Designed miniproteins, single chains, continued (2). Designs and how they scored, part 115

Each design is a single chain, and the fold is of that chain. pLDDT is the mean over its residues in the fold that is shown.

## One batch from the design tools (miniprotein)

Design m7996
Fold by ESMFold2-Fast:
Structure m7996 (fold): chain A 95 residues (1-95)
Amino acid sequence: TKEAVLEFAKDLLDPSKRAVAEVEFKSMTASTILAYEFVRAFVEHVPDEVIRQVLNDEFGLKMIVDAFKKLPKSMREKLLSLLPPDLRQILEDGL
C-alpha cells in the first residue's frame, strides 16, 4: 500500500526531511490517489537518498515502474540517475 511505502520512507529519512514527506501524503485524498500522482509528489519532495532506497526495494520499485512511463521526461531522467547501474539498465530496457 502507499502507507507501507510512506512508513518505509520515514524510516530512511533524517528527522529534518520527514516533515516534507508527511506534508505531501497529507495533501492527497485517498479516493483520488493514483500510482503516477503518488510517485510524482514523492519524487518532487522526498530526498534523493530516500528515493534511491525505495527504488532498491522490490515493492517500491514496482510502484514507481508502474507510473514511470506516465512521468515527465525530466522526472524519469532523475529516477534513472538515482538507480544503481544494474537496476538502471533493467528500467531503461523496460522503456
Scores: mean pLDDT 61

Design m7997
Fold by ESMFold2-Fast:
Structure m7997 (fold): chain A 80 residues (1-80)
Amino acid sequence: SMAQTKARMRAQIDRLRAIARRQGRDDIVARLDALDARLDAATSMAQIRAIAADMARIAAVMGFGGSDLRAWFRDLGLAD
C-alpha cells in the first residue's frame, strides 16, 4: 500500500539523516527534512518516485553507490 511505502521511505530518510548528522552535513540534513515534508504531502506513487529520485541524489552526494540504492528502490516497488 502507499502507506507502507511511505513508512519504509521515511525510515530510509531517517537513516540518511542520522548519517548526515554524524558527518556534520547540516545542508544535507535540511534537504532530507524537506523530503520528509514532501513525503507527508504525497498522494500518488508518481510523487513518491520523484521523492525517491531526489533522495538517491542526496545519498550520492553523501558517498553512497547507485547499485545499493537501486536494490532498495526495487524492494519498495519504485524501480522499473
Scores: mean pLDDT 80

Design m7998
Fold by ESMFold2-Fast:
Structure m7998 (fold): chain A 98 residues (1-98)
Amino acid sequence: MVGEALEAKYADVPDTPENIEEMRKESAEFYAEVLREIADRLAAQGLPSENLRKAAELIKKATEEALEEAQKLIATVDPEVVRAELAAVAAEKAAELA
C-alpha cells in the first residue's frame, strides 16, 4: 500500500507533530502523483483518464470535501483497471523512494 511505503520512509524519524504533518502532506502528494501516472498510462491506451487527473488535483488540496469528490471521480473509472495500474505505479514509486 502507498501509506505503508511512506511509513517505512519515516520509520527511523521521531514522531514529532511536525514530522507527522510533513508525512501527511507527502502522502497526499505521493497519491496524487500515482493517480496522475495512472491517468497518463490510461491516456496512452486510448482510455478515459480525465476524471483521474481531476481526482489527483483534488487530493493535493487535502480537504475532507475534496477527498470525497476525488473518491467519486475515481469510482467512475473501471476499478479493475485502476487497481492493476495502481499496483504497478505504486511499486515503481516505492522503488524510487528506496
Scores: mean pLDDT 68

Design m7999
Fold by ESMFold2-Fast:
Structure m7999 (fold): chain A 70 residues (1-70)
Amino acid sequence: GAQALLEQLIQQHAAELARKIAEEYAKKLGEVESIEVEIVDENTVKAVAKTNKGEVTVVLDIDTVTYEVS
């Protein structure tokens, strides 16, 4: 139904946003080697960007529209 399609689109957009945030932080740390994005649950997306200087992890909460970077 329309609600299921909306939920899928929100998750896809959240995954792309998490990737973009991780990439921007990773570029400040070093040369970006890889970025992996995982949909952890209905409200949580995790992106891990690996660089030659270390890793950047972004956890995005869809419900609160907030993110944490480590």
Scores: mean pLDDT 83

Design m8000
Fold by ESMFold2-Fast:
Structure m8000 (fold): chain A 121 residues (1-121)
Amino acid sequence: AAAARAAEAVRAFDVTLRSLGFPEDLSKPLTPEQEFNVRLVAKYVRDRLLPDGSYAPPGQPPDPVLTVFAYRVLERAIKLGYTEYEEDLKKVKAWLDSLKRPDGSYVVDGKEDPVLTALYE
């Protein structure tokens, strides 16, 4: 069940990233348009990060699934040579890691989130 739900969330992320001009295959070279779109989206995501590294919609509490999405966007931008996002990625990773229990599961609001655990290793 958890793996199937994580796969559905990954597909939703892929649909969103495709709509924003991201490539489906990370092993292929990006077009200039795709590189521009990745940079634009990475800046948008960075500007919406809270000081603790979590990602929150305006006026809403931090969302762990959106924070994983923010992590993937910034990681991809860094892989493309946009190293200015390295410090932001560290903050996002630190916040996500703070949700991790010693047994490897991720906990949100006192409860294990098996989808988040499957999405973020």
Scores: mean pLDDT 71

